# Designs tried in a protein design run: designed miniproteins, single chains, continued (3). Part 55

Each design is a single chain, and the fold is of that chain. pLDDT is the mean over its residues in the fold that is shown.

## One batch from the design tools (miniprotein)

Design m9889
Fold by ESMFold2-Fast:
Structure m9889 (fold): chain A 83 residues (1-83)
Amino acid sequence: MAPAIASLPPELQLVARLMQLVGIGTVSQIARTVGLSPRTVSRLLQRAVAKGLVEKRTVNGKTLYSLTDEGGELVTQRILDLS
């Protein structure tokens, strides 16, 4: 699994990890969950949102990021193709 995930683009690697663990969170929560810096996660999430893999939503003044159905399907298919 790890080598297959590592061969994905960085934003898909992040989305794959989110799909496996949580799928929803703030930048700080996601960074803690995936073991990356908040700065790195923020950049990857911005790219993932631009590609429609992750959705940005504001709830009670906090910005939450959630996996889209398209993002989950693409990551699952790419991991299966690489496995």
Scores: mean pLDDT 71

Design m9890
Fold by ESMFold2-Fast:
Structure m9890 (fold): chain A 94 residues (1-94)
Amino acid sequence: SKEAEEELLKKARELGLSEEQIEIIKELIHTTDVDKVNELMAKLFELTSNIKAEERDKVTERATKAEEELKDLPLSFRAAARALEVFEVDLEIK
């Protein structure tokens, strides 16, 4: 829904995410193809500064838990919530 999109994007901006990180979240929300969701999710770690390669699985598990609040929304919105949590964790590590 448009309201859920606006709430996710507002949270991303309030956390201080870059325009590139916000753009990935927008693309995830508007994506109708599961393969494209997986491609964007793989790319999101390239936009992190502090998460090490060996930490990615642990961060992904934490982010997956965050999407529980959005369980009734499409896969694209749930993926966007996971991406938001990954970027939030990256900011916390600083």
Scores: mean pLDDT 74

Design m9891
Fold by ESMFold2-Fast:
Structure m9891 (fold): chain A 72 residues (1-72)
Amino acid sequence: ISEETLKKAEKLVAELVAKNASDEEIARAIGELLLKEGVPEEEVGKKVREVAKKLAETAKDEKVKKAAESIV
């Protein structure tokens, strides 16, 4: 996962958390971002978990970190 993709995912999760989105909605949105970035459909679930794990470890926003931990 590229640094730019992680930054886009962090922003996306922050916006969704601010709108009180569910863990399922957040995971789906990350998956759609990854599909748009060229990740194959069969790999999306694995890559969503990888992105969520990295966000849980590195995100600046505590709410984003907690949402990412819930998805992993």
Scores: mean pLDDT 82

Design m9892
Fold by ESMFold2-Fast:
Structure m9892 (fold): chain A 61 residues (1-61)
Amino acid sequence: SPLERARRAIEGVIAFVKATNLTEEEKQALVDSLPAALRALGVPDDQIPELVEEARKRILG
């Protein structure tokens, strides 16, 4: 499903961030790209904010 694909993609992004020691600006840029990427994967617009917030907390928090 689009939601399962999106969750796998988010886990991949989080793994990439943890492996690469990115700056805060680079992490923020990845988070800022997520809404468009999730929409492109076919995630419904009403599901995107929750997925982005979960990813933001794990990437930036």
Scores: mean pLDDT 86

Design m9893
Fold by ESMFold2-Fast:
Structure m9893 (fold): chain A 65 residues (1-65)
Amino acid sequence: MEEKEVLRRDIPGMDYSLVVVENLETGEVRVYLENKTTGERVDLESPEAIDILEEWAKLRREEAE
């Protein structure tokens, strides 16, 4: 599949970036969380992406003491 990155946004305090990718054949747009260290992408619709975002929200709450 030929895909093009159309948007990338760093998530402050996370080892992940939000990446929006367009399929060049169909024009379909997908959103991923990309690990900054490994480059691995996790589909935002997956349970793994939800767990990553939940951990981020929890860490921000705990830093507030």
Scores: mean pLDDT 73

Design m9894
Fold by ESMFold2-Fast:
Structure m9894 (fold): chain A 91 residues (1-91)
Amino acid sequence: MITEPPASEELRQRAKAVLRRWLEELRERGADPALIDLVEQLLDAVEAGHLPKSLLDRIISLEGQPAEVALAELARHFGADRLAEAALAQA
């Protein structure tokens, strides 16, 4: 089977869609403001093209997870234990 890897732009748009969904879920639940701020910062960084492909791949790999669980995984990946604990407390 012939498969072409997704373009960087397509990957970025997919990550943006995932982050927007998590932002809506967190706002609806009245989640920790630090988690909301983290997602907003990630959305801004994706839009500006500042996030590396590895981080975009990580965000997309967490598609379908509840927002709090996904953000706990991302925070642990970056060593941000306080954000991981906050996300898990919301899950």
Scores: mean pLDDT 71

Design m9895
Fold by ESMFold2-Fast:
Structure m9895 (fold): chain A 65 residues (1-65)
Amino acid sequence: SMEEYYQAAYEAALKAREEYRDKFSPKAVERIAYQAGMRTALEMGLSASEAEELAKRAVEDLLKE
C-alpha cells in the first residue's frame, strides 16, 4: 500500500539524517535524506515521479520536528 511505501521512505530518510547530522551542513543532510527516501521508494518498485513526491513528503515531515 502507499502507506507502507511512505513509512519505508520516511524510515530511510530518518536513518540518513541521524547518520549524517553531525558530519555535514543541514542543507547537505536534507539532500542526503531526500536521496535515501527516493532510492528506497524506487527499490520498492515506485516510478521516479512517485518516488520523488513520496521522498519530498517524508523529508518535509521530518523537518517539521
Scores: mean pLDDT 84

Design m9896
Fold by ESMFold2-Fast:
Structure m9896 (fold): chain A 57 residues (1-57)
Amino acid sequence: EEPERLRQKAAEARAAGDNETFAGYLGEAHRVEVMKRLDEEGLRDKPPEEVARHFRA
């Protein structure tokens, strides 16, 4: 949904030669993807330390 839309915008910026905008959209896509994963894995109410360990594994 949202991550895919942001990745499409990143691809458009890259095609236009705008590397700064490309990097910005990739960063936002990553944040949205992490939030979705937190919800799917039931980690939204977990402390940051436990969340980081889960994604590192």
Scores: mean pLDDT 70

Design m9897
Fold by ESMFold2-Fast:
Structure m9897 (fold): chain A 66 residues (1-66)
Amino acid sequence: MSAEQVAKRIVAEMSATMDPRVFAKMEDEDFLKLMREGSPFIRKVGAPYSDEELRAGLAYMKEVMG
């Protein structure tokens, strides 16, 4: 899945609960920890993606929201 597609899906699913700009300020390690070890809802959002896809999605979020 492309970085843009991962980013857009995460933003769409989480925007009702969290400001996606919070993610654009995270380091990769903190973002991965949140998506893998966070609340049941957040873990469910991250579950379809590999760690590589999550890192790429975060990089895209930083590019467009930074």
Scores: mean pLDDT 79

Design m9898
Fold by ESMFold2-Fast:
Structure m9898 (fold): chain A 64 residues (1-64)
Amino acid sequence: GAGQEAARRAYEAALAGDAEAAARATKWGSKHGPGEAVNAASGALDAGDREAAAASNQVATEAL
């Protein structure tokens, strides 16, 4: 879902050293609420992308 893409982009931007892009993506994910971020984490785990799943879970935790 949209939260999964936001979390993934935030993680990828952070790895690239683009803190501003990472912050924007994370903020967008948080705005859509914890449910979106949780769905994103589940989707990332199913895809075998554990780093994206961790990032999505962090967004969900911050939104709570």
Scores: mean pLDDT 54

Design m9899
Fold by ESMFold2-Fast:
Structure m9899 (fold): chain A 99 residues (1-99)
Amino acid sequence: ATQSATLYVRPGETESATFTGLSSSGTYTVTVEVGSDGTKTTLTLDGSNPTASATFTTSHGTFKVTVTLNSDGTITVTVENLTESAVGATALKVTVTQN
């Protein structure tokens, strides 16, 4: 079971995607990838460790990813673009996979 969304995040902005139809006691892998160069970060979540975060640097800038497995069986992925350059939005592909 895999779900995906694309977030378009401008420098200094934060965007979120919410994935539904999941279990709060499940185990999940969340991958956030810059769509143009394949640079990615991967986070693992379960009911005992329902939050994770990572910061990763790409050729398009630096991004902070925060992931929460909610008690209602949803996963919220929040991406903050920490890049200070005056470029447009960066496209990031978010994938949630059930383990």
Scores: mean pLDDT 80

Design m9900
Fold by ESMFold2-Fast:
Structure m9900 (fold): chain A 79 residues (1-79)
Amino acid sequence: SEIEAARARASRLPLSEAATLAVGYRMLSMAYDIDAELAERGIPTLLDGSIADVEELRREAERARAIAEAIEAVVREME
């Protein structure tokens, strides 16, 4: 699963790099949430690409958030 793969990847990284990866996924989740809000208002999205569906953007935001949370859990276990 994506969660298991993310945890495995994070566990092989130095603590600082794993923490940075988690921040990256948190930022990605926020970017998708912003794009979903823009799409809902009929405004062009910032990430540009094929995803213009609000529900798909929200699912991508949730996916990135779940990955960030999984990596954050690994970082906490390493501390």
Scores: mean pLDDT 80

Design m9901
Fold by ESMFold2-Fast:
Structure m9901 (fold): chain A 93 residues (1-93)
Amino acid sequence: MEEEKKKEGIEALEEAIEAYREAVKLELEKRNIELDEAERAQFEADFERMRQIALENIKDEETIEKLKKLKELLQLIIEKGLSPEEAADLLKK
């Protein structure tokens, strides 16, 4: 049972990271910005750091729920072209 929660949490985390990567890519395309090698390496390091932090709490049902909500929010940014600020305002409700 706890092993199933850990697997669900890891899957939710991976999906949230992938959605975040896609949202960043679309925002960069919208602004006609191409990342250089150093900027790409920094983003990959930031994703890995976030992954490590989330893995420490991955068995937490609240953490899993937050990751699922984050993915949904990032998908809305992708689908509707919302800015990160507009998405953050939706989180306040």
Scores: mean pLDDT 71

Design m9902
Fold by ESMFold2-Fast:
Structure m9902 (fold): chain A 81 residues (1-81)
Amino acid sequence: VELNETVQDLLENGSPALQQAIRDTIALLEEMRELAETEEEREIVREFEERFKKARNRKEFLEINTEIGVYFLKRAVEKVT
């Protein structure tokens, strides 16, 4: 994941809780990218990356983390069913 200047500043100067939320979100976005097999899945990754670049506080990063987690659960269910 390429960090924009704003997210990089938050990662360097934010609270430990904010820094951890950002790092967790980066890890989830990298995993989404690695698992993307279709153009539709790659578009979903791009949409989450754009939301990540616009996030400014811990709540927004946690909301992104939660939605990525839900996406992974849906993807896993589709491959089993």
Scores: mean pLDDT 79

Design m9903
Fold by ESMFold2-Fast:
Structure m9903 (fold): chain A 74 residues (1-74)
Amino acid sequence: SRQERIQELVERFEELFRKLEEAIKNKDISTAMKLMQEAIEVIRELDKLDPQLAARYRGELLELGLKLAKVIME
């Protein structure tokens, strides 16, 4: 169902977000960039089903993206 698909995408986003935070903390730029791309793809799929929820996760991912940018610039 639509709700089951949304739940799957939310769980996938949360897992990717946790892994991305860890990669950034460890300064593993290549892994972080790959995880960022995967998280963006999950948000694109969420946007088709729940645009408001997708917008919220875009905000969270943007904050993490800024942290990644700081690591790259160091």
Scores: mean pLDDT 89

Design m9904
Fold by ESMFold2-Fast:
Structure m9904 (fold): chain A 73 residues (1-73)
Amino acid sequence: EAEALLRAAGEAVRANDVAAHEAALEKLAALPAEEQQKVRETIGAVAEALREELERLDEAEAARLLGEALLAA
């Protein structure tokens, strides 16, 4: 469930919940390489769609925007 893990990680970032974020990353790292690649491709596609907006933001704001976009999908 790569999408569910991306959603959980995004929610944790939004809530500033370090423990929940770490738990989501731990589960993501345990996925097969194929699922991890799918997650990277999904993040890449969202980042490409938001490229101009992300370039205007600092790292924290960019991470929040990516998390919100992934949650909205």
Scores: mean pLDDT 64

Design m9905
Fold by ESMFold2-Fast:
Structure m9905 (fold): chain A 62 residues (1-62)
Amino acid sequence: MAVVTTEEVTFGGTKMKGKVISGPKEAREEENKRYHEESVQQGLELRRKVEEERRREQLRLE
């Protein structure tokens, strides 16, 4: 099973919040895949919204 821990890391004096995934290779890969998929889907949804808004504006400005 994958264990996801949120840790504060410091880079050049700046505090950053990061996710650390530990566990068996298989579980880590699955968690990574899920995170990546969710991130991509979120980006796609945002893109779709922006595009739809733009299309609606163009249609009205006709």
Scores: mean pLDDT 64

Design m9906
Fold by ESMFold2-Fast:
Structure m9906 (fold): chain A 85 residues (1-85)
Amino acid sequence: SARALALARRAIELVREMLKEKDPIKQIALTLAAIGECLEALLLDPRLEPVCDLIVEAARLALRGDLEAAEAKLAEAEALLDELE
């Protein structure tokens, strides 16, 4: 499903924006937006569950200040998403 893949890709981009953000309120807003995109993607294509799990984990790590671990999880999510095309 092209729509589900686009939603997952958007969620990855939202967490990438969060990694560059210094304002905690904006970080929370970007996290909630990314989770929303992931939930919609999963409703359309349950095969995206591993991708969405990695995106949510990346956001969780970023909120705790572990930006290096968050970047690693985003890279893993992108690799899985690319396999789905």
Scores: mean pLDDT 87

Design m9907
Fold by ESMFold2-Fast:
Order: structure tokens, then C-alpha cells, then sequence
Structure m9907 (fold): chain A 76 residues (1-76)
């Protein structure tokens, strides 16, 4: 489905964000939180529960936005 495709793309983007975070010296706790959100989306995809997938995707998207803002702050 469209949501499943968007979720898979978000997982790929989040993994790239983690690589950038590691290079920029972002605290491990922040990286761990994003990795946990990725795992939640992966688990929801395996479950076939659309409501769980929507919620996990929302949380991942929010965490990615926070991580991106943090990377920009470190570069200032």
C-alpha cells in the first residue's frame, strides 16, 4: 500500500540521518531513540496493523525532524 511504501522510504531516510548524526557527534541516546523508532515502524509493517503503522510512522517523522534540527544547530 501507499503507506507501507512511504514507511519503507522513511526507514531508509532515517538510517541515512543516523549516519550523519554519528559523523556529527550527536549523543548516542538521541541515535538510540531514532533507531528504536525505526524498529517500531519495521515491527508495525510486519504486523499488518495499519493503525499501529500510522502511529509508528508519525513518531518516526517527528524524531527525524528533531534530529535534523539538532544537526543544523551543531553546524552553527
Amino acid sequence: SYLEEQARRAIAAAKQLIEIMKKKGVPQEVIDALENDIKAVQNALKSGDLAALKEAYRRLAERMTEGSKLIFAINR
Scores: mean pLDDT 86

Design m9908
Fold by ESMFold2-Fast:
Structure m9908 (fold): chain A 102 residues (1-102)
Amino acid sequence: SALVEEQIKKVEEDLKGLEDVARERAEEVEKTASPELAERFREEAERAVKKAKEAAKKYIEEAKKNPEKATLYGTLGGATVGIATIHISSAYIEALSETKRA
């Protein structure tokens, strides 16, 4: 249905935004932090993105199976992106903090 397709598109756009944020933060950490801290940040960011994509994929499949709950599953998919964004932001702040201690 059109509603299911709209909710899927919103979640996919949120995931793309998350990937863009992860990439931009990784580039910034590489410019300012040690190679070891930059690698740790990249691994944490990649893990957060992967977890969000896996959860979002599950919610997209649930929306397809239960179109009447498409808005609920779209909201849950978006929430996984929000949680991943918090994790990436926390890792970014930690990397910058450790750089200042060096």
Scores: mean pLDDT 85

Design m9909
Fold by ESMFold2-Fast:
Structure m9909 (fold): chain A 68 residues (1-68)
Amino acid sequence: MDEQVKLLTEAAKEVNKISEGVSSEDVARAVGLIIRAMGLALDGKSLEEVKKEADEAIEFVKEAKKKS
């Protein structure tokens, strides 16, 4: 649990950092992916599965920023 909380916190910080100049709609979608990753952690999924979903949120916001 603690490792997943730390991973999710760091992923949320990265999304927030990258989100400068990204549209509100794209930021909302990235936040939705972080919420989904949190749901996986609450369901008792592995750290690897939680990390994969969190990484998808970070990659989404990076791609959205490149389009901006």
Scores: mean pLDDT 80

Design m9910
Fold by ESMFold2-Fast:
Structure m9910 (fold): chain A 65 residues (1-65)
Amino acid sequence: DDERLRRYIEETRRRIDREMERLWKDGSRRSNDAHDRGFVDSDRVNRELGDGLRRLRDERRRVEE
């Protein structure tokens, strides 16, 4: 049972890492596009990205507990 929990944690961490990487890449592209177009939305996109990453990091921490 404890071994299954450890494997579940490892798999969940890998999934979170992939989702964080995708979110980071998508958010960075959106932020760069907004900035290049001269929109004030670049800061908003960066804030949304930060919130998303924070939520994923919190989830990762909870899985490790």
Scores: mean pLDDT 68

Design m9911
Fold by ESMFold2-Fast:
Structure m9911 (fold): chain A 105 residues (1-105)
Amino acid sequence: SDVEKFLERLKKGTEDDIALGVAIAVKALRQAGFPASVIEHLIEAVKALFPDNKTLPSKILLAMAIEPPRPELVEPVLDYLRQLAEEKGNEEALKHLDAVRKALA
């Protein structure tokens, strides 16, 4: 499926694929009418996971300008970010991701 193909791309861990996934998820959450606070939690989780990556925020903004929202990718992107946070023991990222998941429930 397109979702499975996208997950394989995320597993490669490239900055461009991570930026694409986050951008699509943010746009899908905005289109679904989620409040800015939920979007901010997702962005803060990404910052906590990649604190030294200064190019990722600009790549996310660029992808948000050109890519359509894809609701079916929201859960896969959140699952990928949660797995990274758990593997790194990043409690700050986990707190932000838990806030996003609570809003989706």
Scores: mean pLDDT 82

Design m9912
Fold by ESMFold2-Fast:
Structure m9912 (fold): chain A 70 residues (1-70)
Amino acid sequence: SPVKPGDIVTALKDYDVLPEAFKKGEQFVVEGPAVEANGKRWVVGTSLATGETRLLPADYLDTKNPVGRK
């Protein structure tokens, strides 16, 4: 099933592209629907560690096994 707003997704690997860098295991609350940009699928998410909301590359996130699915 597609990821829904309120799902918590975990980073599967480190993302080193500044300024939006994150570490494997970092968790994000999904804030909106997935979007297509620059040939990639992105998810709007808020970091539980920092509280920052940003576009996240969906292929770096465990969108298949979200924690706290609504």
Scores: mean pLDDT 76

Design m9913
Fold by ESMFold2-Fast:
Structure m9913 (fold): chain A 96 residues (1-96)
Amino acid sequence: ERGKARQFALWAEAGARGAESLDEDGKEISKVFREMAEAYRRSLEKGEEVYKKAQELLDKHADKKPEYLSKIQEARDALMAELDAEGGRRVRELAR
């Protein structure tokens, strides 16, 4: 419960570090992960924008190595769950 937000931030940060270590567009993916971590750690109001960026990044790099995308998917799913808890309507709009 209380650790959910921190867990999301940690997951996003871990994803950023993992992606950053990859030369295959890892820098761009890492940037999105860091934005997710910051948005989640500071304010969920920016979570929607970061979620959209994460989804767009997954689409753009869908054909890349699946291992580094696994962390961004974890962070994305975790962020979506948190957005649902804070405002289910926001998640419903995003998941449309």
Scores: mean pLDDT 56

Design m9914
Fold by ESMFold2-Fast:
Structure m9914 (fold): chain A 82 residues (1-82)
Amino acid sequence: SEKEEIEKRMKEIVAKVQEVAQQILALGKISPEQQKLLEELQKLLDEAVEKFKEGKLTMSEAEEIEKRVNELIAQLQKLIAE
């Protein structure tokens, strides 16, 4: 069902955000740029999770959220590498 597909995508999104947040925190020093990106990820995730719990999150919205999360994670990973 569409609801099950949305749930699966949300679980994958949550896992990705949790993993990158743990990686950044493990570095012991967070730059202002990393802090801002983590805050944007957390806000996006919180809004998405709330909407999902209310049964209002569409598949299209979940896909757009996943794209944005992947973009923010890529930016964070680039900052770690440099």
Scores: mean pLDDT 82

Design m9915
Fold by ESMFold2-Fast:
Structure m9915 (fold): chain A 95 residues (1-95)
Amino acid sequence: SVSEELMGQLLQTRSLGRMEGKSGKEVLREMGELLRDKLISLGEDPEEIQKKLDEFLEKLDNGDFDGALKIFEDVIRKYYPEEVDLFVRMFRNAI
């Protein structure tokens, strides 16, 4: 499924970031950017998706991981509602 492909790409980004010695915050930033690029490639409005990424990055920069997770969860719930718990677990394991 498209959601399984996205999950695999996000897991690869997390694994590579950890191998490179990146912080959890840096890994989450790269995962957010990957999700943005994927949604735009699927036909979503670039301005609306960029606005959500900007809100997500602001929460990360302020150390508000719960706020960042909520934005991420709301986006995943819109596009992949049956798999929200799996994506949330992956996000938490990146911190």
Scores: mean pLDDT 82

Design m9916
Fold by ESMFold2-Fast:
Structure m9916 (fold): chain A 74 residues (1-74)
Amino acid sequence: SVFDEFMAELEKLEKEAKEAKTVEELERIRNRMYSLMNERVSELSEEEKAKAEARLREILEEIYKKMQELKEKE
């Protein structure tokens, strides 16, 4: 399903974010996450959309925290 594929792509992006070493890499991953949501959101049910948005928000918070940590080291 579109939802299962979307959630699998978010999982891949979360793993990439955990392995990222630079702010630039994290910004690229964040941009890809927004792109995926923008492309797929119209194909999701309201329940699937809520779950996708919750997962996206969780990963984006992790990315934001990591970006702040990397910026503080410079």
Scores: mean pLDDT 82

Design m9917
Fold by ESMFold2-Fast:
Parts: C-alpha cells; sequence; structure tokens
Structure m9917 (fold): chain A 91 residues (1-91)
C-alpha cells in the first residue's frame, strides 16, 4: 500500500539521518513509490514504457540515480553511499 511504502521510505531516510519527505510520487508505468524529494526532474525516456518522463529518482545525499537508467529497475544498494535501498511494494 502507499502508506506502507511511505513508512519503508521514511524509515530508510531516517537511517540516513534525513527528514522524511511529505510528498510521494507513484510511477504510472512501474507502480513504484518514490519520495518526490528524491526525484531530480530531467527530461528522459523511461526504458520500461519507452515514454518521455520528467524525472529521475536520485539519492538525496549523493545525487546518484536510484534507478538503473538502462533497465529502469530500482537499485538494491546506492552505488555511491553503499546503503541498502528498501524494497517498495507496487500499488
Amino acid sequence: SLEEAKKIIDDYLKKLGMEPPKEYFIDPETGLIVPKSLIKKEKGTDIVSEKEVDYLAVDPVSGEALYDPSTYARLKFSPVSGHEIPVVPPV
């Protein structure tokens, strides 16, 4: 659920010493839930749906992408910080 996914993300950000975000984004093609504060708005193409998207999910500490841009799959670990990225259930 959205609330359960929000809790997972909030707990993850708290472990990183960050304030939980107030707003969340649901990717309409993948169903993944991401804090809006982790989204760097850039024009790109979603590899899964092949549609233009205005965002790329980014680690707020390092600015590194949380999604693999070649597969649009969520990364299990941040490639910069090495912290585990919690699994967010689809809606």
Scores: mean pLDDT 49

Design m9918
Fold by ESMFold2-Fast:
Structure m9918 (fold): chain A 74 residues (1-74)
Amino acid sequence: GPAAEAARAGALAGIAAGLDGRGAAEVGMKSLKQSGATGMEANAGGRAAFETVVRETGAAPEDAQRGMVRGLAA
């Protein structure tokens, strides 16, 4: 859905900009927040950001999760 696509696009943009897994996850979650998604759509977006970062960068899951938390707080 739109939230998952926004989160994925943000994560990929972070990767393209040379950010590590944590930084890319942060950008993905900021994009998710800007989409206004809540509930199940927000959960789907978070999963999309996490899966994209881990798959594309090989980052440890805990590094991706730390970036996601930072993106939510911003």
Scores: mean pLDDT 86

Design m9919
Fold by ESMFold2-Fast:
Structure m9919 (fold): chain A 93 residues (1-93)
Amino acid sequence: MKTATFTGKDGITITVPNVEDYDAENKTVKLKKGTYDVTLTSPEKGDYLLRVINVETGEIVYEEVVHLDGSKTVKVEIPEDGWYKIEAVLLKK
């Protein structure tokens, strides 16, 4: 099975195992309906806004503030098969 790995803004690394496919340049993953483990690894300790967005519909299927001090894994429920954009952004303090 494929593991998707993206490096986002602020140097955060997003890792999603067991994906159907992925596009590292566009930071998108092809997922099936079900639950996925999303691992975030940050170079900087802080609060990050994690979003998972259906690329076709624009629906935000997951949105949470995640406190990172190294790495953390969150479970994301995907409601339908499709391409999803995964974003993680350091929150302004």
Scores: mean pLDDT 82

Design m9920
Fold by ESMFold2-Fast:
Structure m9920 (fold): chain A 76 residues (1-76)
Amino acid sequence: MSEEAKKMIDKIAEKVGLTQEERDLMYEEAELAEKRGLTPKQAVILAANAVRAYYRARGDTEKAEKLDEVIKELEK
């Protein structure tokens, strides 16, 4: 995983309040996406979508909404 993607994920983790497990999930998803040829930004958006799906599956609506905001900011 690139340093750029890692720094972006670290900022998201602070803003949303990700657990270490959720942060590690984002790191894994972003690394796989970058290996597939996605840019750091695209990889982080994909990883954020994965964690958002995890929150929605658990009924954690508030954290899912915070990730929705982050994803919208990244897509600009």
Scores: mean pLDDT 85

Design m9921
Fold by ESMFold2-Fast:
Structure m9921 (fold): chain A 89 residues (1-89)
Amino acid sequence: VERARELLEEAIRLMENAKDMEQVREAQRLFIEALRLLAKAGVISELEAGIMEGLALIAIGVAEVTNDPAFAAEQLKKLAEEALELAEK
C-alpha cells in the first residue's frame, strides 16, 4: 500500500503543475500503477480500479480533443485524491 500512496502523491504533484499533455500522461501512468497496486492489496475492488482508470482515460481523451491539458489534470487529480483517501484507511 505504501508504494501506491507514493505514486498517488507523485501523480497529484505532477497534475498541480501540469502545463502540457506529456505531464498529464506521466501523471496518468503513475495513477494507473497505483490503482493496480491498491486492487492487488484489496484496498479497492478490481471493478473500482477499472472504473477509475476508465474515467481517467475519458478525461484525457476530452482534453486531447479540446486541447485543454488543465481539464485532464484537474479530473485526474480529483480521482487520485479519492484513491489516496481509500489507501489511507
Scores: mean pLDDT 79

Design m9922
Fold by ESMFold2-Fast:
Structure m9922 (fold): chain A 69 residues (1-69)
Amino acid sequence: SIQDLKNKIDQMKQERDKLQAERDKLKSKGDNMTVYEVQQYTGLSITIVGMEFQIELLQQKIKEMEEEK
């Protein structure tokens, strides 16, 4: 249902925000980041972009369901 998709989007946004907070903590170390921390930062950034794309796909699906007249 549309409500189930909206609930899923809200959950994914909360998870994205948590990952962004973790990424920002790593970024705050600047030039003191280890190679492993740079790899973690990169992995988090890729994951966040993927989640944002998935959220957009779900939002488009809701729009299509609402525009089906």
Scores: mean pLDDT 84

Design m9923
Fold by ESMFold2-Fast:
Structure m9923 (fold): chain A 64 residues (1-64)
Amino acid sequence: SLKDIVKQSLQAAKEAVEREFPEVKVTLKNDSILEIEAPDEELKKKAVEVAKEAFQQKYDQLKK
């Protein structure tokens, strides 16, 4: 289902951010919202970009 695809894509985004930035706290909320908490705005921007890329890659993989 679309909800399962989104959930798995968000989980992939969370894992990618945690792997690249151990200082960043990532929380998957209600299986639909990814919250990213970073110690500074520069790191947060990088983490958000990694999350978006990982989400899109997984989403494109699963929707085939």
Scores: mean pLDDT 83

Design m9924
Fold by ESMFold2-Fast:
Structure m9924 (fold): chain A 97 residues (1-97)
Amino acid sequence: RKEVEKALKKLDKETADKLKKDLDSGKISEQQAIDQANKEAKKQGKVGKEGLEKRLRTIGKAMGISDEVVDEALKLAKEDDTPGELIQKLSEAQQKL
């Protein structure tokens, strides 16, 4: 039960609702629901967002910027941003704090 709930939380509402409906109707097992949820989360680029955060924290550390400023810059940053664009967004975040 808790494993299914954790896997579904990684997904958008539409995909989560579809998998829950299939599980509740007995069309899929709990293990199949978990496997499909993890596969869909990977497709939705959840790993890309974590990669963005890691990149931004790496750049921030190199620049001597605090984690508070990095967290603010994450609200402005996009997954496809270049290192130069991430530096600009870190500067913008520092001005807001």
Scores: mean pLDDT 71

